# Designed miniproteins, single chains, continued (2), part 95

Each design is a single chain, and the fold is of that chain. pLDDT is the mean over its residues in the fold that is shown.

## One batch from the design tools (miniprotein)

Design m7296
Fold by ESMFold2-Fast:
Structure m7296 (fold): chain A 70 residues (1-70)
Amino acid sequence: DLEKDEEIVREFNQKSANGEPVSEEEVRRYYEAMARLLEHRGEDPRTVELLRAASQGSQKASDLADEYLA
């Protein structure tokens, strides 16, 4: 459900903008939602797989995903 994924991304960004603490679970949920949204938009499959790996707790993938999203 892309609408739900967009809501997850919006809520995460809103919390970050407000300076609210985000949990590791919320960060992983954000990466998962971003991966699904980018896949739907036809983004590079390697970038999508990187975000999915980050959502599953890969430290290396999380570091690379953060670089991509920055």
Scores: mean pLDDT 73

Design m7297
Fold by ESMFold2-Fast:
Structure m7297 (fold): chain A 117 residues (1-117)
Amino acid sequence: SMKKEIAEKLEEIAKLFREKRFDEALKLLEEMLKEMEVEELVEFMILFAENVAGVPREDVEESLNERLEHAEKTNPEEVKEELVELIVETVKDMLEAGVSGEKLAEVFEKMAEELKK
């Protein structure tokens, strides 16, 4: 299933972050995200926010509603590219802000476990 394939990729990404192989981790993350549809990318962002900051699902969904409406009214592929870049840039910004590879690995491992349920 798509969720199982994403979970397996998240586990590999987590391993690369633990090994401090940041360029390889970010490349694999971007490649994985590019295979996802807009709705799946939004769900990924919700799950990521829940696991990074404990942000409630409802609050994240409300903040992303405009992006989903934009995707429906414009070119979905362009919105998909923007969401992929936003996610990758957010992870890069976290690393630059001093978030450890081990902490990012823990986040992606927890996301993978939730997707397997």
Scores: mean pLDDT 78

Design m7298
Fold by ESMFold2-Fast:
Structure m7298 (fold): chain A 119 residues (1-119)
Amino acid sequence: MTEEERRVAAAELLVVLYTEAIKAIKQGDREKAITYLETMIDIARELGLPDETIELLRKAIEAVKQGRDEEAIKYLHEALLVAIDALTPEEQRAMLEAARKYGLPDEVIAAIEAKLAEQ
């Protein structure tokens, strides 16, 4: 696997983890939610995403720990939007396909499409 292929796979995995984290938060499974969010931080570091993405994911973890589910989901959503802005066009396309496949919110799909249209 090339470095580019690994980065594309990592971008797709962020979408999967986003979906699983939201599901865990909504189900009250705080341990699973925190594990998914921590895994997203590791992937964000691997992809060289902005510190803002990592800080938003950390805020989501703290909100989960405090039972502030709506705030956790908001921070997670904001982290994903910041991440999209920092990705390459190839990584953005992979994320868009994954977002459509896993049924992410229309606003996230629209944000990825808007970034791709700027190319």
Scores: mean pLDDT 84

Design m7299
Fold by ESMFold2-Fast:
Structure m7299 (fold): chain A 80 residues (1-80)
Amino acid sequence: SAAEEAVKEFFAKAEEFKKYLEENPDTSEEEIYKMIDELKKLAEKAIELAKDDPELRKEIAEKWKEFLEHANEILLKQRA
């Protein structure tokens, strides 16, 4: 379904960006914010399509939060 594809796309993109940042810890702050913005849009779309599934919406929100925490840790390390 369209909802399943949107959720799959969000989780795949979250893992892709996480791996990219782990392999490229020198990624610029501007590029990291672009990744955050792109993933946020995918998360919002997935949450909208999963509106009748509170557990799935929770999983999407948790994955989004985990990515934000990971991105912030990388930004903090660059500033140190």
Scores: mean pLDDT 83

Design m7300
Fold by ESMFold2-Fast:
Structure m7300 (fold): chain A 77 residues (1-77)
Amino acid sequence: SMMEQIQKAIDYAKKVYEKAKKLGDEKSAEKVKKVIDELKALKAEAETAPEEQHYIIMSRVLALSGEVFLIERRLEK
């Protein structure tokens, strides 16, 4: 379901947040925390949004997940 996909994105972002914190990369941790907050807001919006807006919400979720992926790749340098 859409809600399960958004939750998986949140869970992945939380994993990257913990990785950044363990490495002492506070700047990356702050960026990921902001993404987590935005994903949580999108999840809340998805609960009440009409069906015709679901693809727009999921497009933003995918974009935010991409941002987290790029942050994780930078942590591995």
Scores: mean pLDDT 87

Design m7301
Fold by ESMFold2-Fast:
Structure m7301 (fold): chain A 99 residues (1-99)
Amino acid sequence: MAAEKAIEAAKKGDGAKAALYAGVAASLAADGKEDPEKAEKAGEAAIKSAKTPSEKVAGKSAVEAARLAADPSTPQVEAQTAAGVAMVAGGVAVAVAKS
């Protein structure tokens, strides 16, 4: 659901919502509740729709977190920490868009 919402927001040109939902998708992937490949695609869509530096940073953070969640050699805590960074970056992108 979160990855699909990110891709839909990106298609509509809503870079801030795409970045936020991509971070949520990465967090769900780190918890084993989302396909990490779907979360990575959501992050890539957020990067492509990004109009601000904050949106681009959030999308890149979501892609990195999703890749860590996909890697079985990565400790879960490390994947969860990266996802936390992506969620914070997504929140910043939304706050900047409202300003």
Scores: mean pLDDT 84

Design m7302
Fold by ESMFold2-Fast:
Structure m7302 (fold): chain A 61 residues (1-61)
Amino acid sequence: AVEVVKDSSPNISLEDAVRNAVLLGRMLGLTTVPELARVALHLHPEGDRAEIERLIRELLA
């Protein structure tokens, strides 16, 4: 369909949300995966929670 032009401005990707969640978490003293996942979901609410938690674990490992 030609009408598929509804690009929501890509102001934050899933990967950027995870990176920002980890950075913000460090500033706030949050270091647990579930807490960082909540921050990432706040930044990217369309994101899959399990995928976000996996990416956070990979960044923290």
Scores: mean pLDDT 71

Design m7303
Fold by ESMFold2-Fast:
Structure m7303 (fold): chain A 83 residues (1-83)
Amino acid sequence: SDKEKAEELVKKAEEALKLGKKYREEAEKETDPIKQTGLYLLSIGYFTEAGLLAKKAKKLAEKAGDKELAEKAEKILKEAGFE
C-alpha cells in the first residue's frame, strides 16, 4: 500500500538524515582541510538522499490520507535542508 511504502521511505530517510548529521559533526571536529571537505561532501550526499526519500514519502503519505506520516516526512525535508 502507499502507506506501507511511505513508512519504509520515512525509515530510510531518517537513517540517511542521521548519517548526514554524523558526518557534519565529524567534519566540524576535523582539523585536516582535505578530510574535512570529504566529510562535508558525505554529509551533503546523505542530506540529499534523506530529502529525496522524504519528498517521495510525503507524496505517498498524502495519497494514503496519513497526515501524521506526511508531517513526519515534512520534518525530515526541513532538517535535510529541502525548504
Scores: mean pLDDT 89

Design m7304
Fold by ESMFold2-Fast:
Structure m7304 (fold): chain A 101 residues (1-101)
Amino acid sequence: TVLAQQIIDDARQGLDELEKEFETLSKEYEEAKKNGDQERIQEILSKFEELKKRVDSMIETLQKVLSLPLSPEQRAETQEVLDRANELKEKIDKLIEELKS
């Protein structure tokens, strides 16, 4: 068993890192699109797919945390991180769909 607060804090840190990686990859994708670099676009697609798997795993973990007996503050913090993770997932899914078109 793991302390719920530790999982929430680790998830928040992990999400901050995932959001930064998304911003970097999005910038690299825009540059690759402008240059018509199909090889680079395929590499970026693979990186977005890996990023999506990491976000999906985080969402699953946070959903499990919400099933635990949490304080109102911990529940609010968990929901905030989960909402941010879902927003990031939607952005990743949209870019993957555009890349596969």
Scores: mean pLDDT 86

Design m7305
Fold by ESMFold2-Fast:
Structure m7305 (fold): chain A 70 residues (1-70)
Amino acid sequence: SAIERRRERARLLAEVGNAILAGDHAKVEQLLERAKRELSERDYRLIKERTEEMLASYQAGKKLFVFAEE
């Protein structure tokens, strides 16, 4: 269960990163709402913090590479 929970967080974070790179703001908001409902408050806060960091890097003109296997 703990391992499964960690994998679910990692997949969600990868999906958020891909949505940010695509400029899909609606998708980012949808994924954060899903995280808020499905994850613990602590895990949700971690995802939200990482999302804010990725958005800040993108807006600063930094290249953000999110490694995701096909």
Scores: mean pLDDT 74

Design m7306
Fold by ESMFold2-Fast:
Structure m7306 (fold): chain A 96 residues (1-96)
Amino acid sequence: SNKEKLNNAIETAVKEHPELKEVLQKAADEALKRKHKNEERLIELFLYYFYYNAKDAGLSDSTIYKTATIVLNALGYNATLTDAKYTINYVKNLVE
């Protein structure tokens, strides 16, 4: 399921950045509570909540983009840092 895919991707990011566990899990929980038509929309919601929760926690944009790249690659998207940055900047405009 989309929930299992997202949770597995977060576990991958948590192994590399265990200090981000609470921020990543909170973002996933918030995204999963929202209505989403497909996996792409769930990922957009996750990245939106992850970005803002991480900024509230005092994380740099660099750390956020690197962590988002790990999650996107674990989901199978073959994303670069530039792709993650582009996607996050895009989703900021979709969830207002």
Scores: mean pLDDT 84

Design m7307
Fold by ESMFold2-Fast:
Structure m7307 (fold): chain A 90 residues (1-90)
Amino acid sequence: MSLYEISDPEEQKELEEIQKRLAELQKELDEDEENIEALEEALRLMERGAELAAKAMEKAGLDVEAFRAKFEEELKKAREYLKELKEKLE
């Protein structure tokens, strides 16, 4: 069973755009790890992508609790890292 097959076509397209943009942001971060704007955009896209993925998983009848918990932990660490960088640069 594919998550993409059960997603709304517009939500699927949004996920594809998010994946493409995240790949571009990763290249920018590889060149400058302290690029706050790229980190903030990547964080927002990761949050949106996770929401779309969780929604697709719920529609498929999959348990999303473990996915949500793990992703929230990863987002928390990313937000803490971003905050530390902002405090270091300002």
Scores: mean pLDDT 75

Design m7308
Fold by ESMFold2-Fast:
Structure m7308 (fold): chain A 75 residues (1-75)
Amino acid sequence: SPEERSERLKKEADELFKKAEEAIKNGDVDTAKSYIEKLEEIALELRQLGDFELADEVAENVSKLRKELNKKIAE
């Protein structure tokens, strides 16, 4: 069902967020970009499923990660 798909995407997003944070801390810029891109794909899929609340949460996390990555690149 769409609800079950949304729940799976939520778990995947949580895992990807943690991996992206670690990649940024480790200076693995390309790896961090890859995880952020996957999170953006998940946010789009959640919107298509009608889970706008979760899609917005994932999009906010993407925004936070991009700000952290930009700071890391500026170092």
Scores: mean pLDDT 87

Design m7309
Fold by ESMFold2-Fast:
Formats: structure tokens, C-alpha cells, sequence
Structure m7309 (fold): chain A 85 residues (1-85)
């Protein structure tokens, strides 16, 4: 599909993650998006905590290591919240 539709989907998922108010809310979003849009989770992690963390996330998703996925996303989300404070 066109680049504009992909960009809107990325922006909507970013907004959902950024608007999570608790670790529980974030983990529910991660569980959903790791199956539906794993590449967007990777882009979020790269944006918030860097490229190396994004590589670790990609490997964890490939290996179905969802505990590591959750830990990396929690770190990225906490860094985002610290910047908004």
C-alpha cells in the first residue's frame, strides 16, 4: 500500500504507546503489536533508545522471546515518559 497509509499507521501506533499511562497498558499494546505490526515496535525502540536496542528487539521477536521484547519496550517507554516530564 502507499507510503502515506504506512506513515499514518506508524503515527497511530506511536500515539497509542505514548498515551499508555501504566506498565500494564503498555504491555497489552506490546502483546497486540508484536503480532500485528512488529516493525513499528522496532521503529519506536530505535527512536527512543537507539539502533542497538532495536537490533536486540528484532532478534527477540524472531526468537519469540516475548519477555525480552516487553523489557526493551518498557525501557523505551520509560525514556519517552522521562522526556515528556
Amino acid sequence: MNDEEIRKQIEEIYRDIENATSEEDLLKLVEKYVKEKPYVLNLFVIREIGHEAGLKLSEAIKNKDYETVAKILLEAWKKRKEREA
Scores: mean pLDDT 81

Design m7310
Fold by ESMFold2-Fast:
Structure m7310 (fold): chain A 73 residues (1-73)
Amino acid sequence: SEKEKRERAEKALVELIEEKGLLNTTAEEIAKRAGVSLATAREVFYLPSNPEALEKQIEAGVELLKEAVEKVL
């Protein structure tokens, strides 16, 4: 049950990052989309256990860094 909730939250995290980017993704939206508690959503958002969810966070962070560098130039 708890593992299933965490998996739903990790899926919601990936989907939200793909839809609106990392900066516009919140733990509250993850909780709402996945149907899990805010505590579970926060835990997943700060430390994803799924390698795919972690990779997606890293990719989104790299894209944000590239965009920020381009805007400074």
Scores: mean pLDDT 77

Design m7311
Fold by ESMFold2-Fast:
Structure m7311 (fold): chain A 80 residues (1-80)
Amino acid sequence: MTKFEEVLELLRKAYEEAKDPRTQSLLRSLIETVEALKKNPKYTDEEILRAVLFALRRHYELTGDPRFRELIEKVEEILK
């Protein structure tokens, strides 16, 4: 499994485990964006994953939701 596939699976799992519509909507939007960007050869896997990490960090900064901090840490670990 590639790092890209690992992060995408992590986002899908977080989406399925999310109980609130706001978190589900955000994660679904990120998954759809990632899949759309992956179809465009202009974007590298690294660029797409950095964009995901940026979006997750910004959401955590705005909400303080500890679930997003945990998700960020898991994504950062995969990208090492």
Scores: mean pLDDT 81

Design m7312
Fold by ESMFold2-Fast:
Structure m7312 (fold): chain A 85 residues (1-85)
Amino acid sequence: DEELRKLFREFAKAAEELAKTLDGESARQVFELLAQAGRALAAGDYEAAVRHLREAADFLRKQLPDSPLAERVAELTERFEEAVR
């Protein structure tokens, strides 16, 4: 689905930008969750992709609660979840 891949790319871009401001351990956790979401999306497991993106968004919001980009990754997760239904 083109829309799902577009939403994933927008999420990944925002999450990667946020990860630059985190310590190495936290950044690695974000990249691992993105990798898991990407693999699930490639396999057509949209429910698993949503769960991994939600976990990444929740982690980023906890680390950077006042960041507009952290709010954006949460919004993108909600839009992705709606698009798989």
Scores: mean pLDDT 83

Design m7313
Fold by ESMFold2-Fast:
Structure m7313 (fold): chain A 72 residues (1-72)
Amino acid sequence: SSSIFIPYEEAKKLLEKALNEDLKDEEKKELLKKAKELAESLFEVTPESPFLEELKKEIEELIKKVEEKIKK
C-alpha cells in the first residue's frame, strides 16, 4: 500500500542523509530518531512477503550504520 512505501522512502532518505552528510552527532541523532519512528509503521506490517522482509532488513542495517557513526 502507499502508506508502507511512504515511511520506507522517508526513513531511507533520513538514514542516507545521516550517513552521507557532515552533520553534528546531535543532528544525526535527530535524523535517526525520525527514521526509527517512520520504520515503526513499516514494522507494524506483517512481513509475509520476501520483498517486505528485504525492505525491513535494509532499514535495520542503515539504522545500525548510523548508530555506529554516532557512538564513535
Scores: mean pLDDT 74

Design m7314
Fold by ESMFold2-Fast:
Structure m7314 (fold): chain A 55 residues (1-55)
Amino acid sequence: MEVRLARLQRALRAGRVTTGSISEIARGLGFPSQSTFTREFTRLFGVSPSTLRRR
């Protein structure tokens, strides 16, 4: 899962992924919700996906 989450992190920093797209990607990766995906992403990278997008 780390490789897939790393790709999403790079896309967020590039400003190419919306919050809606994050939710869809999370479901595609087998996460039941964006909330669950955000927790796993935060555990691996120390920041939430929304934090990266807001910067």
Scores: mean pLDDT 62

Design m7315
Fold by ESMFold2-Fast:
Structure m7315 (fold): chain A 107 residues (1-107)
Amino acid sequence: DSAKKVIEEIRRLMKEAIEKIKEAGKGTDDETVKLSEEAVKLVTKAADLAVSSEDSKKAVEELERGVGELTRVADEAGKKQSPRSAVELGAAAGLSLMSVSSARISV
């Protein structure tokens, strides 16, 4: 019951983070920075929830799925943006992957 609620919250946070990365791919350089930072904060919150979960293995698997999609969206967005925005999107993807690696070590 509690583990299922954590997985649903991780899905919600990751969906919001992915939407912010999609918006970052359409905006100005300043908007890309702001939205990328907001997306990373959501991923960090999802990772914290995953490691504190009753079923942390399942929660981390859900986090990994979400971050995989976020990384794909960030790569696609970066190809259409300035070099500066592409670097910011790549940094957000990298920080998100580090959050997954940290979560995996913690479970």
Scores: mean pLDDT 83

Design m7316
Fold by ESMFold2-Fast:
Parts: sequence; C-alpha cells; structure tokens
Structure m7316 (fold): chain A 99 residues (1-99)
Amino acid sequence: SDVSIVELDKRLFRPNEEVMELLRKEGIEEEVLSVSDILLAVLNYVVEKKLLDPKDPDVVDLSDTLLGKLTGKDKVTVSELLELIIERLLKEGELVEEE
C-alpha cells in the first residue's frame, strides 16, 4: 500500500480474529482501533514474550507464536513485522469510517 503510516493512523480498523486475539492478550478489549494502537500492541507482545534476538535487537523470532501464525514467517525484522501487520489489516481488517 502507498498509504503513509501517518495517513493510515487517522483510520480506524476492526481487526480480524487473529489480530483481536493478540490485542485481548495485551489487555486491549476495544473492537475498533487505530493502526498505532495495533502496532503498539504487537510491539508489547514481542517484548512480553521475549521474541527479540539477544544478538540482534532488530530481529524477531516468531516461531510457534501467534505473530508467526499471523505473518507466516519464523524470523523477521521489527520493520518487516510491522509492515506485514499493516498489510494484513488492509487486506483482512474492516476499515471503519473516521469519527
């Protein structure tokens, strides 16, 4: 998508069930969320589950995680992870009109 993160963050999404499961595990119960809220929850999940590679803090090990199931990847960079989540929101999430 050619949409910038700033423009995308002005939009509200109803995430798909797999993203909602991750959000609920992070204590987020809202059904409609900004991209920033979703990306922050993803980053919090990575930190809580200790998925960052101790040798390279930009690399995330997604093996046997909910994020691995969501992305279909075993290892990604943090940037690649966020990009894959954004792509999934644009393809499978429901865009809600701005309030």
Scores: mean pLDDT 69

Design m7317
Fold by ESMFold2-Fast:
Structure m7317 (fold): chain A 75 residues (1-75)
Amino acid sequence: MKEREELFEKQRKELEEGKKSEEVEKYIKLLEEYNKKSNEYYKEGDIEKSMEYGSLALKYAVEAVSLRLELKKKE
């Protein structure tokens, strides 16, 4: 029956989309945390730690943007 196949496919897509949405949220939270730490260390003159946390923030920013673009295409 076509109806049963459509329900399973819909559930699979919803679960996949939900997981990606949760990952975006986690990456944004990590981005904000590391960006804040990077700025704090920069103000304290700890350039090495500022750069380390800045690099981590950039990494999670890229991941969040990539996942957001994928989610937008699933409309």
Scores: mean pLDDT 75

Design m7318
Fold by ESMFold2-Fast:
Structure m7318 (fold): chain A 100 residues (1-100)
Amino acid sequence: MPSIEEIEELLKEEKERMMAELKRKYPDLPEEKFEAAEKVMEEGIKIAVEGYKKGLSIEEIRRKVTDLIVEKSKELKLPGGLTNAILIAIQEVLDKVEES
């Protein structure tokens, strides 16, 4: 399994990639919506990293991250496309960690 530092770097890189992609795909969305999406992803990353630090199973980490992203996206009224992009981005990193 990768180190916690490597996992954190992978999640950070995936966030930057996702944000760039969303800005290209939705150039007319208000900046406020992109800021909200970035905040939701940052909170998901914090939960994932903390889970790895605590030695939680990848299944438990995945559950906690998904629950948080769904709840926060609903609270901030993010468009479904942004919520799905965040879920996919984090899940892709978690899948890579599981395969390692």
Scores: mean pLDDT 83

Design m7319
Fold by ESMFold2-Fast:
Structure m7319 (fold): chain A 70 residues (1-70)
Amino acid sequence: SDGTYDVEELKKLFEEMGLKDVVTDAMIKQIVKAYDTDGDGTIDEAELKAMLANLDRNGDGKLTPEELGL
């Protein structure tokens, strides 16, 4: 792998984080669009880590469009 995440890989990550019921396919596509600097339909590992680090999560496992920059 080249350190990039597409929609399917992000779905799997969010599922592993317990967010499967919160994060829809449409929301994942919006996340990719928001953080996809290359326009190739993926985000890199650094962008993903920056996104997760910037989320104001109080440990409840919920994400909002505002926290995702949408």
Scores: mean pLDDT 64

Design m7320
Fold by ESMFold2-Fast:
Structure m7320 (fold): chain A 74 residues (1-74)
Amino acid sequence: SLEELNKILEEIQKLILSNHAKIQALSPEQQAQLRALIQQIQEIGKRYLDGEISADEAIEELKKLKEQIKKILS
C-alpha cells in the first residue's frame, strides 16, 4: 500500500538522520557505497511514480536497501 511505502521511506530517512555522526566517520569507500544505495532508493521511487513497478515491488526493494544501509552503519 502507499501507506506502507511511505512508512519504509520514513524509516530509511530516520535511519540516515539518526546516524549522521557515524556517517561522517565512515571510510570514503563506505560513504560511496551509502551514496549509491541512496541513489538506488531515489530510482525505485521514480520507477514507482512512472508506473514501471508496483508498490509491493517498490516496498520489497526498499526493505533490501534498508538492510544494506543498516549493515554499513553497523
Scores: mean pLDDT 86

Design m7321
Fold by ESMFold2-Fast:
Structure m7321 (fold): chain A 80 residues (1-80)
Amino acid sequence: MSKADYVALLKFARKNNEATIVNYIKEKYNLSDKLARLTARSIKAMSTTCTDGYQVLNADPENPDLDNLELGELVVNPCL
């Protein structure tokens, strides 16, 4: 998953319910129902719990430091 895909997923998750996020993830990433549900729940929680971190990722889309950010770090702590 690219940084742009992850940011787009967080934006999508913030505005949509869990069921819609599950369907989106299943189609785009070819995930099983079980894995898609777990991923959608996690992403939805992160999109609502860490609003400031989410906004920081979107405030400067041209920030070169964000291009080197590990996906695992964004998933574990989007506020940092």
Scores: mean pLDDT 59

Design m7322
Fold by ESMFold2-Fast:
Structure m7322 (fold): chain A 84 residues (1-84)
Amino acid sequence: MTEEQRREAQEELQKVHQRLLNNEELDPEQQRELAEAAEILEQLKEQARKDGEDDLEDVPDPLLWRQGEWVVVLERRREAEAAA
């Protein structure tokens, strides 16, 4: 992925998070996009850490905090699909 694509994905994630903070209801499609964006963001954080770059200042703490909750939901969803 190019750096521009990474920034665009992060901006989309922030927009969805702002809707959640405003107590707006998310459509199933938006929930899926949020889950996918959360996975991408976690991979980017892990990659940046391994590369010796700690440039996570663009990501607000509340967004990082909420991401942890979505990761747990995604893991349970994958286990359910594997069990089916």
Scores: mean pLDDT 55

Design m7323
Fold by ESMFold2-Fast:
Structure m7323 (fold): chain A 93 residues (1-93)
Amino acid sequence: MKAQQEIIDILEEPVKVAEKEGDEETKKLGEESINYVKSIGIYSPIESYGKAKEKLEEMYKRSKEEGKEELIEKTRKAIEKVEELLEKAKEGE
């Protein structure tokens, strides 16, 4: 499923920003979201994307509290893409 690799690439962007900023806790949340997407096949796409979204929303909240503009923007884009894929998974292909 090509959509899984596409979302993983998008999720890696905020992880890279968090690493560059030295934000280990926010980086960990992003890595957990990637791990949920990589676990599609063990879990359903709906379950995996839902859990990934929860982790990304926590990253977004932390990034806003810390005023990290680049991390906020990259995390927001990742949330939007996960929401799109989650909605498509719920409606069926």
Scores: mean pLDDT 81

Design m7324
Fold by ESMFold2-Fast:
Structure m7324 (fold): chain A 62 residues (1-62)
Amino acid sequence: EEERRREIERLRRELEQRLAELERARDSMIERYPEHADFIRELYDRTVERLRQRLEERLAKL
């Protein structure tokens, strides 16, 4: 079971890296489309939250 826990930790690290990339992309998008800044922020925030929730559900099932 420790082997599965190590795999779970790896998945969490990969997710954290993707979340950081999404945040950078969000900032770049806002610079390109300032008129849509509020929408972009909400969209990324919801996306991040859903990704985290899905991961937690997967981890809880294991």
Scores: mean pLDDT 80

Design m7325
Fold by ESMFold2-Fast:
Formats: structure tokens, C-alpha cells, sequence
Structure m7325 (fold): chain A 89 residues (1-89)
């Protein structure tokens, strides 16, 4: 369980850091931002399904995914919005 949460958080943190770097450098495009978010969600789902196949209950795996998504989704949404708005400050 703890390893699943750590893997989910690692995937979210990596995507958040990459998206933030692109936004901060003014390099973010809609394609890059969307691609990073989609890849993160795919990676998180794959890790959850892998854990279930290894004997973790779906209830436990889904709770871990929900917890990590609720933690990181607002941050990703904010960065994605900045990337799509192309706000030069």
C-alpha cells in the first residue's frame, strides 16, 4: 500500500514539476500541458491496476488514487490553466 501511494505521488510530482517548469519558462503550449496531464493520469491508473493484480484490494488502490488525485489535481488544473491562457507577466 505505502509503495503504491509513493509511486502515485512520484508520478504526480514529476508531472507537476515538468508542467511548472514549462509554464515558468514561457515554453508551455496547450499540447505539452495536456500531454503531461494525460500521461500522469495514465501512469497513475496503470500503477493502481498493477497493485490490484498483485493482491491489493480495489478499495485500497482506489482510495490511494483518490487521495493523491485530490492532493495534486488543483495544482495541475492551475498550471494547465496558466499554460492554456499563455499569460505573460
Amino acid sequence: MDELRERLRAAAEKSLAELQKEVDSGKATLGIAVGLVIRMVGDMLDEALRAVREGVSWEVASEAVREVMEEYLPKLKELLDKGTALDES
Scores: mean pLDDT 74

Design m7326
Fold by ESMFold2-Fast:
Structure m7326 (fold): chain A 90 residues (1-90)
Amino acid sequence: GVSPLSAEEEARARETAERDAALLATQPPSVQEQALDSAEKLLRDAPSNGRVLYYVRELSRLLLAQPDLPPALAERARANLERAEELLAS
């Protein structure tokens, strides 16, 4: 199971995700794809790390809110979001 995070730890994960998503919005699709690859690896390698799961969930939500995100990357961000939410619920 995933240990619950403090409100401060959740806020930090959100802040980091907001900063990273804003930066990624200015980058070419190849860099955004690499960030999604990294998020997928984090979910695979650290499925019980609450900070990682909150970060990936918030990052994925923010990327999906971007109107110019390519459809293929949006599908991957949605898969990462669903996986992070599944792991947080376990």
Scores: mean pLDDT 84

Design m7327
Fold by ESMFold2-Fast:
Structure m7327 (fold): chain A 83 residues (1-83)
Amino acid sequence: KEEALKYLKEAEELLSKDDSPLAKGVRNTVKQAIEYAEKGDYKKAAELARAGAETLERFSTSPNMQKAAELLKKAAEILEKEA
């Protein structure tokens, strides 16, 4: 639980360093994932984290976005096991 939340927060921070519309959009998705995880809705949190990671994998052009995708995948895997 705490490890997944930490990965989500680290991904949000990396995305905040990139001013692209893609990074801003995925960052909003990650913020929602954090809120659901904090409320104990791990299924929705995992779904949002997975969607964010898939979006970044298809369209990312920066090292920060690529690292955020990896962190979101790790968070999603942990959250999926908690759901």
Scores: mean pLDDT 82

Design m7328
Fold by ESMFold2-Fast:
Structure m7328 (fold): chain A 94 residues (1-94)
Amino acid sequence: SLKEKALKILEEAIRKGYELAVEMHPEAADRVRQAYERALEEAKKLIDQGKPVEGAKAAGRILVDAFREMGLPEAAEKVSELVAEAINEIEKLL
């Protein structure tokens, strides 16, 4: 379905950011994982409501804010880029 495709696109994008953050800062792995899970949960909720672009934006904001607060600016910038690409791909499905 469209919702399943949108979720897969977004999950792949934010997972790449999550993996990069953990690789660079293994000491922050638990906090990075918690931020990832929180972002994915909010995205799923909004996508289920028929708001896939809003879901992607919310997930990106949650991860970028969390990574910046953790002192992971490179991971935050990478997630911002990956989420922007995911939004463009999701919009092509609409």
Scores: mean pLDDT 85

Design m7329
Fold by ESMFold2-Fast:
Structure m7329 (fold): chain A 117 residues (1-117)
Amino acid sequence: SEDYINEFFRIQVIALEIKRALDELVKLAEEKYPGSPIAEQIKEEADRLVKLIDEMLKSTDPEKIRKLADEAVKEAQRILELAQETGDPEIVEKAQGVLDLVNQLKEEVDRYIELKK
């Protein structure tokens, strides 16, 4: 159906927005706290989140897509926790933006799977 195709394209657009938001978050953390363990951990978790999203976009299995989306939400929550540890409002705001986009991705994934039934 057209709705199914539209949901898939929405998922792809949100995935690109998440990658852009993660790049900005990692840059900001590295610029403000260069060489710090917290900046390194934010980068490592951001890299994991990107890999989960890429694997999700490559999958044709609805159950695998759902599991990867759930793991992506958990990674985004970990990134927000690390951002909160910095005490920096700008870093926290950017990490919250990432989590909001990943939650939106999860909602679109759930809708996509329901449309396939």
Scores: mean pLDDT 87

